# Designs tried in a protein design run: designed miniproteins, single chains, continued (5). Part 37

Each design is a single chain, and the fold is of that chain. pLDDT is the mean over its residues in the fold that is shown.

## One batch from the design tools (miniprotein)

Design m17341
Fold by ESMFold2-Fast:
Structure m17341 (fold): chain A 64 residues (1-64)
Amino acid sequence: MKLIAVVGGNTAEDAERGAERALREFGADEAIALPGASGEEAIEFAKRLSEETGDLAGVVGGRR
């Protein structure tokens, strides 16, 4: 079972920074940056990824 962090951001730089933080701080095995994704889009992506892989996917660093 892997821990996968899904990180949204308005820019590629913001999403990449969030993904790097998730790998370092949360001990995630993988991090996926979704530039331009809303919080809802990031949550939907994480849910689908968990269902398809059987891994734990969660949203990190999304703005409200």
Scores: mean pLDDT 72

Design m17342
Fold by ESMFold2-Fast:
Structure m17342 (fold): chain A 75 residues (1-75)
Amino acid sequence: MEEERRAIEEANRRGDQGLERYRRILAELAERDPRLPPELKAAVRAGDPEALREVHDLYLSEGHSEFALRIREVI
């Protein structure tokens, strides 16, 4: 069914765009954060899932206002 295939393709495209925006937000914030080691910043820029999760968890635990505001644009 053509409708089903289009729905799956659209969902995948939206998911990919959301993930790319999420990665860009984290990479931008990490690059501007002098507290983070250069190795972690490089891993975030490369889109490493573990590095992304580490920075996400750090900012979430700190109540990072800019991170919270920007991530809402993706969610």
Scores: mean pLDDT 73

Design m17343
Fold by ESMFold2-Fast:
Structure m17343 (fold): chain A 68 residues (1-68)
Amino acid sequence: SREEARKLILRGIALRLRAIGLEFDAELLEKKGTEEARREAERLREEARRLREEADRLFEEADRLLAE
């Protein structure tokens, strides 16, 4: 249980780090000010949001395993 929870937490952290990287790339694209760059930034932000939601689900599952 604790080992399984740890693996889920590490996976969640990895997904959050990926999301942060995509959000950083999106900010750089937004600063370029072109329509193409803004559309690409929007795609990256949407992908980052999905990664954060997946990470949150992994953390919730880890919390359940630790409560048992």
Scores: mean pLDDT 88

Design m17344
Fold by ESMFold2-Fast:
Structure m17344 (fold): chain A 100 residues (1-100)
Amino acid sequence: SVAELREEIDRVIERMKSASLEERIELALEMMDKILSLEDPQQALDLLGYLVGRLMELQAAGVLSPEELIEILSAMKEYLESKGDTTSAAMLGHVIRRVA
């Protein structure tokens, strides 16, 4: 289902193009729940990286402002911290600092 989750990320990213910031955050967090449900931690980390990369591409394309990207990534980081995934949260913290 890794290939199916990658296709679902692509569909979620397309939905984000016409969504509000609140809806974009909700869509990202829903996608993270599915990614974190994977049995293989390396596959989960790779898919999280793919989702983050696609969000950064939306910012580069001018669909997201840098401030909106930081809001989405910050919500994702807070969600990971709430789940005890400190390693993935630290990775998102690094990305946030690079965007800011």
Scores: mean pLDDT 86

Design m17345
Fold by ESMFold2-Fast:
Structure m17345 (fold): chain A 95 residues (1-95)
Amino acid sequence: MKKEGLELFEKGKELQAKGDYEKAIEQYEKAISLLPESSKEAALAYYNLGEAYYKLGDYEKAAEYYRKAAESFKAAGDYGNAEIAQAKAEEAAEK
């Protein structure tokens, strides 16, 4: 499962880079279900979900996923990225 989760995460990144945000979201959601909750990759997948929803204009979903990213980054011991994700959640919530 971990290897499959990483492969889905990379596919999500490729789709996001192409601007295929809806398809990127599908890949990230699947990746999260297969990645360890405390992993950096799960935290990054939540962050990228926030970015993708923000680009689609779904600011409520963007704020939700940025908050989940902040929690996941804290669980992974990455407090710097947790603060960045929390700030992004607050920015999205003001839209």
Scores: mean pLDDT 85

Design m17346
Fold by ESMFold2-Fast:
Structure m17346 (fold): chain A 67 residues (1-67)
Amino acid sequence: DPTREALIERLRALKAELPEAAALLDEAIQHLRDGRPSAAAEHVFRLSQLFPESAELAELLAELTGL
Protein backbone atom coordinates (compact mmCIF):
# COMPACT_ATOMS: atom_id res chain seq x y z
CA ASP A 1 0.00 0.00 0.00
CA PRO A 2 1.76 3.21 -1.21
CA THR A 3 -0.07 5.38 1.37
CA ARG A 4 0.98 3.12 4.26
CA GLU A 5 4.60 3.00 3.02
CA ALA A 6 4.65 6.82 2.72
CA LEU A 7 3.42 7.14 6.33
CA ILE A 8 6.07 4.63 7.51
CA GLU A 9 8.81 6.66 5.76
CA ARG A 10 7.57 9.88 7.40
CA LEU A 11 7.60 8.18 10.85
CA ARG A 12 11.11 6.84 10.12
CA ALA A 13 12.30 10.36 9.19
CA LEU A 14 10.92 11.67 12.51
CA LYS A 15 13.17 9.18 14.40
CA ALA A 16 16.19 11.14 13.10
CA GLU A 17 14.63 14.47 14.17
CA LEU A 18 13.23 13.25 17.54
CA PRO A 19 15.55 10.45 18.79
CA GLU A 20 13.92 10.64 22.26
CA ALA A 21 10.67 9.49 20.58
CA ALA A 22 12.30 6.53 18.76
CA ALA A 23 10.63 3.77 20.84
CA LEU A 24 7.07 5.08 20.29
CA LEU A 25 7.82 5.78 16.61
CA ASP A 26 9.10 2.19 16.20
CA GLU A 27 5.88 0.87 17.79
CA ALA A 28 3.76 3.05 15.44
CA ILE A 29 5.75 1.80 12.41
CA GLN A 30 5.31 -1.82 13.54
CA HIS A 31 1.53 -1.37 13.98
CA LEU A 32 1.29 0.05 10.43
CA ARG A 33 3.32 -2.89 9.06
CA ASP A 34 0.93 -5.27 10.90
CA GLY A 35 -2.13 -3.53 9.36
CA ARG A 36 -3.22 -1.82 12.61
CA PRO A 37 -3.53 1.92 11.73
CA SER A 38 -5.73 2.65 14.79
CA ALA A 39 -3.01 1.33 17.13
CA ALA A 40 -0.39 3.35 15.21
CA ALA A 41 -2.61 6.46 15.58
CA GLU A 42 -2.76 5.88 19.38
CA HIS A 43 1.06 5.98 19.62
CA VAL A 44 1.27 9.06 17.33
CA PHE A 45 -1.40 10.76 19.48
CA ARG A 46 0.74 10.18 22.60
CA LEU A 47 3.75 11.62 20.74
CA SER A 48 1.73 14.70 19.70
CA GLN A 49 1.01 15.33 23.42
CA LEU A 50 4.74 15.07 24.24
CA PHE A 51 5.81 17.22 21.23
CA PRO A 52 2.88 19.64 20.68
CA GLU A 53 5.01 21.95 18.49
CA SER A 54 5.50 19.20 15.85
CA ALA A 55 3.20 19.98 12.90
CA GLU A 56 4.34 16.71 11.26
CA LEU A 57 2.99 14.62 14.19
CA ALA A 58 -0.38 16.45 13.98
CA GLU A 59 -0.56 15.81 10.21
CA LEU A 60 0.43 12.15 10.62
CA LEU A 61 -2.26 11.68 13.29
CA ALA A 62 -4.93 13.14 10.97
CA GLU A 63 -3.83 10.88 8.08
CA LEU A 64 -3.68 7.74 10.28
CA THR A 65 -7.19 8.36 11.67
CA GLY A 66 -8.41 8.62 8.04
CA LEU A 67 -7.25 5.06 7.20
Scores: mean pLDDT 82

Design m17347
Fold by ESMFold2-Fast:
Structure m17347 (fold): chain A 66 residues (1-66)
Amino acid sequence: AKEYFEKGVKLLKEEKYEEAIDEFQRAAEIKETPEIFTNLGKAYAKLGKHTESIEYYLKARELEKK
């Protein structure tokens, strides 16, 4: 989980948004965390996929409420 998340963050900084999404999705399959969903929301926003971005930000917020 942590290795996929760290790779996703690096890819996001390199502006490789689609690759970052793939790595964050792999991290989420192992463990769903607010940080993973927040970074998915950021990556989707950078690609102009605002609906998906909002959905992931809402998922992050719901996990923080639990």
Scores: mean pLDDT 82

Design m17348
Fold by ESMFold2-Fast:
Structure m17348 (fold): chain A 73 residues (1-73)
Amino acid sequence: MEEARKVLEIVVEALKEAGVPDNVINAIKQALEKMIELGYTAEEIVRMLELAAELSKDPRLQEAYRRAIEKVK
């Protein structure tokens, strides 16, 4: 649980650094918080972020997700 929350905070920081708008950051944060409440592990969240980075066509989101993954590995 604590490790999953650390991943969430790292993702939010990376999104802010990449210049993603606050409303988009808040939407992603809420989605990740719901995953943590449902019992998803930090490792499962990282796998989902890796997939999101590959599927995203927004270069800012791709860069933010890749930076977050690098920080948690």
Scores: mean pLDDT 81

Design m17349
Fold by ESMFold2-Fast:
Structure m17349 (fold): chain A 70 residues (1-70)
Amino acid sequence: MEEAKKYAKKAIEYLKQGDIESAVKELEKGRKAALEEGDTDMALLLRSAIAAAKNGNIKLAIKLVEEALK
């Protein structure tokens, strides 16, 4: 649980900086960690955040990552 949240927080920092490539890499790591930890809900939210970030919808990507951290 701590590893997935660590990657998710780092991804938010990159999204706020406009570094989408680094943000997506951190979200992919977070999603993999969430799946290994059995947190399917977090994994699904991080998958959706990756799609939003790749489509340039940064506000939605941040919102989805923040929901995953609740």
Scores: mean pLDDT 84

Design m17350
Fold by ESMFold2-Fast:
Structure m17350 (fold): chain A 66 residues (1-66)
Amino acid sequence: VESVIISEKTNSVTVIFTKDGKTYGVTYDKDKNKVTVIDLDTGELVDEFDSVEEAEKKYNIKFPKL
């Protein structure tokens, strides 16, 4: 199940998805132009990308209009 959180406070968009019983957040930080993948149970950085398109391809997710 995917959910999307748009945050004006942090100028970011987060897509939340579940894989192998773990919950991950893929966050696009608009200020840094950076994408991070965080394990939401531990808060640990799992992956990082220079573009939204790379994250979308690797995790088979789609961001809303940015």
Scores: mean pLDDT 75

Design m17352
Fold by ESMFold2-Fast:
Structure m17352 (fold): chain A 77 residues (1-77)
Amino acid sequence: MSEEERKRLEAETLYAFAVMIAHLAKKAIEQGKVDEAKSLIETARKIAEQLREMGYDEFAEEVESLIKEVEELAKKA
């Protein structure tokens, strides 16, 4: 595996993990666990920042969009 292939695989893995975390955060809000959801969102933000640093801006934007959805749900809870 080349270094470029390895970096792409790492970015795809981080993206998938961030999407999973966002879904867990939505579930936490539905269960009234708003503080847990906030912690999960902070983790997803760090992953989005890493994706931008790696040059995967589209993945970062998708993660940031999911974070926005969860934050809006948390404000209503």
Scores: mean pLDDT 83

Design m17353
Fold by ESMFold2-Fast:
Structure m17353 (fold): chain A 71 residues (1-71)
Amino acid sequence: SDLELEINVAMALIYGAVSPEDVPVSELRALLLKNLSQEEVDEVLARLREEGVIVERDGVEVLLGRGSRKA
């Protein structure tokens, strides 16, 4: 349901906010795939991109960590 998507997005946002370093999207995807389908993971990642917390650095997408949101 949309509620489960919102919960998973909120958990991913918290994970980024408490991470001292940027998290590669490949690492986040692997973590999410432990409990979610590939389709559900793609929906979470799309929402995080819409929220502006995923950026590309040197050709790699990363979830912004705690210290990187100023850059």
Scores: mean pLDDT 81

Design m17354
Fold by ESMFold2-Fast:
Structure m17354 (fold): chain A 60 residues (1-60)
Amino acid sequence: GRASIAEMARTRTRGGLAGAAALQEAGLKEGSPEEVRELVEKGGGHDAAEEAYRGALEAL
């Protein structure tokens, strides 16, 4: 479906945070959830959060 830019940004931010938490719970130390969360909250971490999420997905 067609998503608005704002909706995509919000969805990706939440997904990245969830992905970082999943990485920590799986024992994968690819950045702490706190670091990813801080980067995302500062508005300059969408790429970092998405990369962590993609890493988790590709590792599985």
Scores: mean pLDDT 51

Design m17355
Fold by ESMFold2-Fast:
Structure m17355 (fold): chain A 105 residues (1-105)
Amino acid sequence: EKVKALNLTAKGAVLARQGKLDEAIKYYEEAIKLDPNNIVALFGLAAVEALKRGNQEAADLYREAATAYSQGKLDEAIELVKKAIELDPSNTYARKALELLEKEK
C-alpha cells in the first residue's frame, strides 16, 4: 500500500532526526515491505546503515540524494547516490535505490 508506505517513511525520517536509528530502521523496513520501490525509504535505510558503520560522508550523500529526488532533480540524485556507493560499496539499499532511479531516467 503506497500511501501507508509514505506515512511509515515520514515516521522513519522523524525518528532518524531524533537519533532513534534502530526505531527508524523498523519504520523504513515496513515501508519497503509495502512498497519495495519507495526510493526515499531506501535512502533513509542507506543513510542509517552508513551512520551505524561510522560512515558520515556516505550518510550525508544519501540524505542529499533523497532531497534532490524529492525536488524532482533526478540527475543530481543519481550523481549523489553513485558517489555515496563509491564510499559505501556494500550498501544494498543504496544499490537498489540507484537501480530504481536509473529506470525512471
Scores: mean pLDDT 84

Design m17356
Fold by ESMFold2-Fast:
Formats: structure tokens, C-alpha cells, sequence
Structure m17356 (fold): chain A 68 residues (1-68)
């Protein structure tokens, strides 16, 4: 599936059901699209909802390293 289509689908899902899981998945879709800055933003949103989300924490660190 096209990463741009995946991003749009998760953006629509978040408007109806905001959750740490959906924000983490949106961040992952932005990683797949090569947009690391937007990925960081959505992983941070996931951590605002669930500070103990290990996937969002690990992927946030990875995305920050990719911006070096």
C-alpha cells in the first residue's frame, strides 16, 4: 500500500478514535514515507497519551537518529 494512502487512513482514524496506538502507527507510516520530522511529532503525541508506550519511545529515538 502507498505510504501516503496509509498516512491519510490513520489521520482519519485518529480524528474519530485518538489513541497512543493510532498515533504510533501514524508515526510509523511517516517513517515509511521518509518524513522523520512528522514521525517524531506523532510519536510524541502517542507518548502524551501513554508515557509508557515502549514502541513509541524506541521509534522516537530511532527517528531522531535518522535526522543526524
Amino acid sequence: IDPKEEIKNYEELIKKKPSAENYTNLGNAYIDAGNYEEAIKYYQKALELDPNNEEAKKNLEKAKELLK
Scores: mean pLDDT 82

Design m17357
Fold by ESMFold2-Fast:
Structure m17357 (fold): chain A 90 residues (1-90)
Amino acid sequence: SAAEAEREALLAELKEVAFQAGKLKYLLENPDPSLSDEEFEALLAATEAAAAALEPRLQAYLDAHPDEASREELFKVFKEAFEKGYNSML
């Protein structure tokens, strides 16, 4: 269904944003001397823009599914992908 397709797309995009955020967190804590300040700022800006674009879709999903399990699922998906992104840099 269209609703299932949107949920799958939303979760996939959330995982991508969270994964990139985790990588950026590692780079913030462990500066890479081969990466310029401008390159880091561009990566950060791109991730923030992707997150901002995703926010109204996440809110629409939560408004349609106003249950604790739906909120917990989104949080868990974000946290796991973020940790995976951070750990990918180790």
Scores: mean pLDDT 86

Design m17358
Fold by ESMFold2-Fast:
Structure m17358 (fold): chain A 74 residues (1-74)
Amino acid sequence: SAEEAKQYAEKAIEAAENGDVDTAREYLSKALDYLEKAGAPQDVVDALRAGLSFTVPENLIALARGVKALAESL
């Protein structure tokens, strides 16, 4: 659901802020799965999934904030 996508995005932000890139990516992947299940457009979800390749924590935080904002709009 949208709420689950939001919760996982928040966990991804926290992990990335702690420099844990692998955990942040794992939570982001889960957030995107829930965002897709919540009815987000597939092309938007696919574009966000491309961001899972980010290695810099700041970029993962930006991606996670975007996922959270989209989840809040659903």
Scores: mean pLDDT 83

Design m17359
Fold by ESMFold2-Fast:
Formats: sequence, structure tokens, C-alpha cells
Structure m17359 (fold): chain A 69 residues (1-69)
Amino acid sequence: GREEAIELLRELRERVPEELQPLVDEAIAAVEAGDWEAAQRYLVLLHLRVPEELQPLLEEAARAVHEAS
């Protein structure tokens, strides 16, 4: 649900390069606001930019967002 999505995105924030942290923060804010359209846009942008080793964590976060929406 929403809480799981936020926790997974917070874990992703700690592991991503500093340059991507603002984008993760925007995704978290969208999820907290229940703005699922914005959350989906930020997840797509993260998928294009996040290193390969973090893609599994991003996919888990995306699944949790989908389940919450």
C-alpha cells in the first residue's frame, strides 16, 4: 500500500546518486499526496536514470505504488 511504497522509495533515496535524490523526493511527495498520475511520471523518469543494480528496488517501489493506486 501507500506506506510500503513510501518506505521503499525512502530506501531507494538512500542508495541513489545525490543528483537523483530530488527526483525520488518528488515521487515520495506525489505518493503522500495520493497524486498517482504524478507518482507514475516520476517512477518512469527514475526507471530511465536509476543504476541497473537499483532497478529491482525501484520495481518493488513501483509495484507498491500500483497496489496503492
Scores: mean pLDDT 86

Design m17360
Fold by ESMFold2-Fast:
Structure m17360 (fold): chain A 78 residues (1-78)
Amino acid sequence: STGESAGGLLKGSAERGGLSEEVKELLKEAGEAAEKGDFEKAAELLEEAAELAEKEGKLDQAKGLREGAERLRKLGKE
């Protein structure tokens, strides 16, 4: 289903351990944007979350968030 499944996945990721509350909040906002079908906004929020994760020294998680942003942008084109 368009937007809904992607939003649910992003909100689920925000609840996983190892991320700060600020990063989790951005992931939840990205999930809400994806549920509305705004994949470009969701990708932008994931990039912001990745920058915060890098500042917190969580480089592997930041890389995953950037990959997620690219996937959301591609999904928005399809």
Scores: mean pLDDT 73

Design m17361
Fold by ESMFold2-Fast:
Structure m17361 (fold): chain A 81 residues (1-81)
Amino acid sequence: SAAAQARRRQDLINQARQILQNILDALQQSGAPQDVIQIVQQMYQTMDISYAQQARQMLADSNPGAAAAIGNVIRIIRQAS
């Protein structure tokens, strides 16, 4: 049903936001560059995959764990679409 599909989509979006909040908290605590933090904040507000892809590229060498977590967020958002 449309209601069941809407609930599943909302649950996935809520899961993605929780992961992004955890990433933001970790990046702020580790003193990550402000430009990366700002892009992840844009991702949190918009749920736009383009910001997530940009942040993942910026973090790939310096913080591969955060880059992988952002990759999981991209996967979840694509499932919600």
Scores: mean pLDDT 86

Design m17362
Fold by ESMFold2-Fast:
Structure m17362 (fold): chain A 59 residues (1-59)
Amino acid sequence: MKKVKAKKDFKATSGWQLSVKKGDILEVLEEVGSRWYVAKNLKTGEVGIVPKEYVEEIE
């Protein structure tokens, strides 16, 4: 089970996207192509897609 940390704020512009704040810890549920994660924000419990460029992998 992979966890990532938000490096930057990302504001969702569509209902399928996940908003994150810098420092949020996310659980990766699925990878979609080379650019996106389907992830759960552990702070809010919301699930959506987030760009891989906005997050970093953590142990």
Scores: mean pLDDT 82

Design m17363
Fold by ESMFold2-Fast:
Structure m17363 (fold): chain A 68 residues (1-68)
Amino acid sequence: TLEEAKEALEKLAKAVAEGDQEAANEYGRRASEILEEKGRPELGDRAGTAAATGRLDLAYEYAEKALE
C-alpha cells in the first residue's frame, strides 16, 4: 500500500542518515517492491533516490504517482 511504501521510504532515509547500509538496502528493496506494483519502476526508483538524499517530501510525491 502507499502507507507501507511511505514507511519504507522514511526508514530508508533514516538508515542512510545513520550510515546503516544493511538497513538502507532492506528498506530500499521493500519500497521498490511496493512501488513497482503498477508497472512504473522509474517512479519507484526516483522515490528511493529522493528518500536516500533526505528529500522525503519529494519521495512521497513520487510514491503517490507510482501507485495511482
Scores: mean pLDDT 80

Design m17364
Fold by ESMFold2-Fast:
Structure m17364 (fold): chain A 85 residues (1-85)
Amino acid sequence: GKIESMIKLTLEEILSFVKKNADKLTIDQIKDYITKLFDNKISSETDENIKLALVNLKNSLLEKIDSSSSVDDLISYLEDLLESF
């Protein structure tokens, strides 16, 4: 559905960014980018169900980053999530 498509596209954008910048940015800088990406998508979304799904996805990803994961661990996590779609 539209929610699943939005989640998948958001995860693909994040994974692409992380892979391109894994050797250039710290995990904290990657976290800052992910936070801004979600905040921009959430603020621009008019569908309340999609907005809620984006908020929940943001919170889950930030919790995973805060669990002392390396950049490589984050890449693996994002790839595993995308395989579930």
Scores: mean pLDDT 85

Design m17365
Fold by ESMFold2-Fast:
Structure m17365 (fold): chain A 57 residues (1-57)
Amino acid sequence: KKKKEEEREKVAKEIADKLKAIGDGLDAGIAAAKEIRAAGGSEEEVRAAIREGFGGK
């Protein structure tokens, strides 16, 4: 066991936490994008929905 190992584990946990948050937002954006596309929305509206879910707004 090394001090560097503990630091790497901490970084990995932070990355995993951020990925989970991004995943949740992305899923919401994808769901909204599918709904817009199914309703005959434009490509720009689909992309805007994905970006909004991704935190782009």
Scores: mean pLDDT 67

Design m17366
Fold by ESMFold2-Fast:
Order: sequence, then structure tokens, then C-alpha cells
Structure m17366 (fold): chain A 57 residues (1-57)
Amino acid sequence: MQAAIDAARATLERFRKLAEEYEALAKQGRFDESLPKAQKARTAARVAEENLAELEA
């Protein structure tokens, strides 16, 4: 159980940083795939956050 919680925390932290980086690129007008990647990272972070909350409940 603790290993799963630690992994979920690490995953959440990683996706949050990725989302912020892609969002910064999108704000600079570099569309490429920054917007869809930022959105995917945000969704993954949200799912990881909910999963972590359930594991800690």
C-alpha cells in the first residue's frame, strides 16, 4: 500500500510539472502539440490526485 501511495505521489508531481511546462509553451503562442499535451497532462494529474485521495482515505 505505501509503495502505491508513493508511486501515485511521484506520478502526480511529474504530471503537474509537465502540464505547467506545456501550458507555458502554449501561452507563448507555440501551438505545435503543446495545448493537447498540456490538457492530457492535466487530466492525468487530476486522475492521479483522485486516485491518491482514494488510497489515502
Scores: mean pLDDT 75

Design m17367
Fold by ESMFold2-Fast:
Structure m17367 (fold): chain A 75 residues (1-75)
Amino acid sequence: ALSNPVAREALELDIEAALKYMEAAVYRIAARNDPEKREELLAEAEELRREGDELEARARAIAATDPAAAALFGP
């Protein structure tokens, strides 16, 4: 278990980002199978990817406030 509260908070945000990226991937797959809705589905996928990027950036910013957490999540 992560006993470092900064590392735990950063990990929780990283998991949330991963879920957004998975949802975006589902929309991209749907877009490949539905040419008529392709643009709409890709737009939704890009919005979800943006949300994931923001959550990941937030996770890294929080991790950077603690040297042990920063080492765990990389540079």
Scores: mean pLDDT 83

Design m17368
Fold by ESMFold2-Fast:
Structure m17368 (fold): chain A 117 residues (1-117)
Amino acid sequence: MEEDIERARRFLAEGRPEEMLLYSAKAAKKAGVKVHVKITGPDGELSPEAQAAYDRLMAVLKEAEKLGALKVEITGLPPDVTAEDIRRIARLIANNMIYAAERGEKELTLEIDLSPD
């Protein structure tokens, strides 16, 4: 657990939030945290850069889900979302998983609402 948290923090420093998320999920699993992530937003066509970032995020989320400590549900993303916004979401999920693992929490529910005004 602690080694996975240190690796996650190192990947954050290297600008690699997807790898940060994966090691955060490993830490949460070892700590026995049940993680539920729900991302809600309108359906829209993403820019190529945002789509590439989203594909990377989804690949890591699916790998984390396979570890048995994370359940993910995404209903949509706004069409103006940027690749950096998606990386920020990955960092947000990862940081919350690290916090839950360090605190010995048994369940973490993250709802990220990206609905426009």
Scores: mean pLDDT 81

Design m17369
Fold by ESMFold2-Fast:
Structure m17369 (fold): chain A 113 residues (1-113)
Amino acid sequence: GPLEEEVRRVMELVREAVKAAKNGDYDKFVELFEEALRRMLELQKRATGEEKKTVSDLLISVVDTAVLLFKKYFKDNEKVREKLIEMLERLKAESTDPEVQAHLDEKIEELKK
């Protein structure tokens, strides 16, 4: 269905972001995660019932992957750090899910260390 198709698209963006990270392409890495998280946020706004938890869990997983890849490939790159923090703060402001907001707070603090 439409949810499964959009999740597949987000997972493809994350896969391409992993390739960008391995190649040291930080601009492409940031661009791909911004698009992936934007799409997840749109899914969160449209999700109803049981789908809400599934979408929130997937959004958290995408965020965790971005932070993990940053630490592995770009830990000393302040431009990437700043862009990730900006991205997660924007996502927190636009999210309607308190669990997602709490997780984003934790990841933002982790990136600032």
Scores: mean pLDDT 87

Design m17370
Fold by ESMFold2-Fast:
Structure m17370 (fold): chain A 70 residues (1-70)
Amino acid sequence: VDKLVEEFGELVSKLSEENQKKVLEYLKELQLKAKEEAEKLTDEKELEELAKKILEEAIKKAKEALEEEK
């Protein structure tokens, strides 16, 4: 998870301020959806897998935004 957080941060830092805002808003929406699923999970490993999936989706969005800036 930590490595994905670092990768996401590096991608976001390369984006324009406008695209940074869009990607961070998308991450926030993913986190809100995940919060409802997380409340049903009692296993820490399942919570970590959920966090990993959220970060991977956010990284994908950031990569798409970066491609659009080219």
Scores: mean pLDDT 75

Design m17371
Fold by ESMFold2-Fast:
Structure m17371 (fold): chain A 60 residues (1-60)
Amino acid sequence: SKEEFEKLEEKISEAAMAKDKEAVKKYAEEAGAKVPEDFDPNDADSGQELSKSIHDAKEA
């Protein structure tokens, strides 16, 4: 549901801020969002690509 997706978005954001790549992939997969293959939690550009993927999954 939309509420469950919003909770997953928050968990993904928290995992990304904690630099936990595995947790990011886990929650993103549960939300139906694709994690970029070159995702690096230390790279701001990777974070922006992840955010776009999450947004696209939510709006699909």
Scores: mean pLDDT 74

Design m17372
Fold by ESMFold2-Fast:
Structure m17372 (fold): chain A 69 residues (1-69)
Amino acid sequence: SDEKFYEYLAELLKTDPALLAALYHQQLALARHGGDEARVRELEELLARLKAEHPEHAAELDAYLAALE
């Protein structure tokens, strides 16, 4: 479920934010390549929720995401 996936991402944010950034980047790239606009929106909403609920980790996540493209 999306909630279980969110919980997994939230745990990764605390334990391995570089891996979280790589996973997010890969999923977003696959959705964009496939033309899955609904999945792109879901992923963007998940990222926004992660940053809103974990602001103490947001800057580090943003730095890793910026390094990926």
Scores: mean pLDDT 84

Design m17373
Fold by ESMFold2-Fast:
Structure m17373 (fold): chain A 62 residues (1-62)
Amino acid sequence: DLSEARLKALQYLNKAANELAKDKPAEANGEISQQVVAAFNDNKKLDDEKAQEYVAKAKEYW
């Protein structure tokens, strides 16, 4: 079982992806997922302040 903290981290990563997907076409979903993963694992900067905040929250729970 994943701990409650791990589930919270995954929820915040999903929120980051949804924030980046706002006014974007469905075809961008793959690129958005890659950007969120790179921000989480490699500390790459996201071009969206709220999405960046969600990734930071995910790291707090991970």
Scores: mean pLDDT 78

Design m17374
Fold by ESMFold2-Fast:
Structure m17374 (fold): chain A 113 residues (1-113)
Amino acid sequence: SAVRERLRRTAAAVIQAADVLIERFKGKYPEIEKLLKEIRDLARRAMGATVEEAVELMRQILDLMDKVIKLLEEYKKKATPEEQADIDLGISTLKKVKERLEQALEEVERALA
């Protein structure tokens, strides 16, 4: 179905973003790395899930993305200018993926209503 394909494409985008950020922050912020791996694992589960299960997993991913953004903003307060640039890129990447995921959920929920 178009709904299932939309959710699958969105999950793939989340996995790709998580992989990029895990590599970027590897060894620098263990708590961020742990949360990004959890986001990736939930997105991988969403790839094979039913539509209803995928929607619930996507909601969990949004909550975890908000936690990562908040932690990155806290780390930025004590970061060097070079580290601040990396953190800003991470926050920007997560906000863009979050917006894309929110749009996909709105479209899917509207289609299921």
Scores: mean pLDDT 89

Design m17375
Fold by ESMFold2-Fast:
Structure m17375 (fold): chain A 70 residues (1-70)
Amino acid sequence: MLEKLYEKAKEELSKKSKEEIEEVKKQAEEAIETAKELMKTANAEEQAILERGIQYNEIVKKAAEEVLKE
């Protein structure tokens, strides 16, 4: 599932301008930082949701970095 999400993210990002891809990467990085901060005070159920969000944004960030190289 995560591999398929990564491939789909790369395909969608390849349709955007370089500036748009850089903005997506920045937003993903900010979302990861915010989620990590929230995890410090979150209960186990909230941490599971935040961890899923971090995984999603890490994949988006990686896809954006890869597309920006090309």
Scores: mean pLDDT 81

Design m17376
Fold by ESMFold2-Fast:
Order: structure tokens, then C-alpha cells, then sequence
Structure m17376 (fold): chain A 82 residues (1-82)
């Protein structure tokens, strides 16, 4: 659990770094990976936030289908969060 959270945080930091460089495809991918690791850790609130960041990054990259799927995941995990 703690190890999964650390991996998720590392992917989030990579996503943030690529977003600052306007590398939106890479940012979206790392935010997605972060969300999946938070989901495995049972942290649905942080998973939803990461999927939302992934969706926005993919949208800026022009990847509308990937953005839509990431937004659907964000909605799903927001509903699972307390």
C-alpha cells in the first residue's frame, strides 16, 4: 500500500514536470499511470484527481478519445471516494 502510493507520487511528479515543459502527451500518460497506482492502493480520491489531470493533458495534446476515457475513469473513482 505505502509502496504503491510512493510509485503513484513519482508518476505524478513526472506528469507535472512534463506538463511544465508542455509535453502534454507524456504528462497525460504519467498522470494516468499515477491514477492506476493510487487505485491499486485504494486511494480513490487521488486516483480520480490523477485521471482528471490525465484527461486535461490528453485534451491539450489533441487526444480526444484518450481524454474522454480518462474523464470517465475520474468520474468513476470520484463516485467511489468518500
Amino acid sequence: TEELTKIAEEYRKLGEAFEKQKKYYEAGRYYLMSGLEYEKAGNYEEAAKMFEKSARAYEKAGLTDQAKLAREKAKEYREKAE
Scores: mean pLDDT 87

Design m17377
Fold by ESMFold2-Fast:
Structure m17377 (fold): chain A 83 residues (1-83)
Amino acid sequence: AEREANIAAAEAAKAAAQQFFAQVSSTHPLPQEVVDRFQAILDKYDQAIALLKAGKDLATAQKMFNDAVAEFEALKQELATGG
């Protein structure tokens, strides 16, 4: 069903973000500010997934998921450009 697909997509997105950060951090230590930003992104994914599973505030869950995706993409671009 659509709900199960949306939950699976959000969980996959979180897993991809975690894998990316594990790979980047294995090269050299990351600044604490970058680590904190990444944790905030993971927290937003967790909150979105929790709301989707609860079937509550779907508009808030969707916004939170979109915000997490956008913040993760911005962080990836910053890391790729060296700032």
Scores: mean pLDDT 81

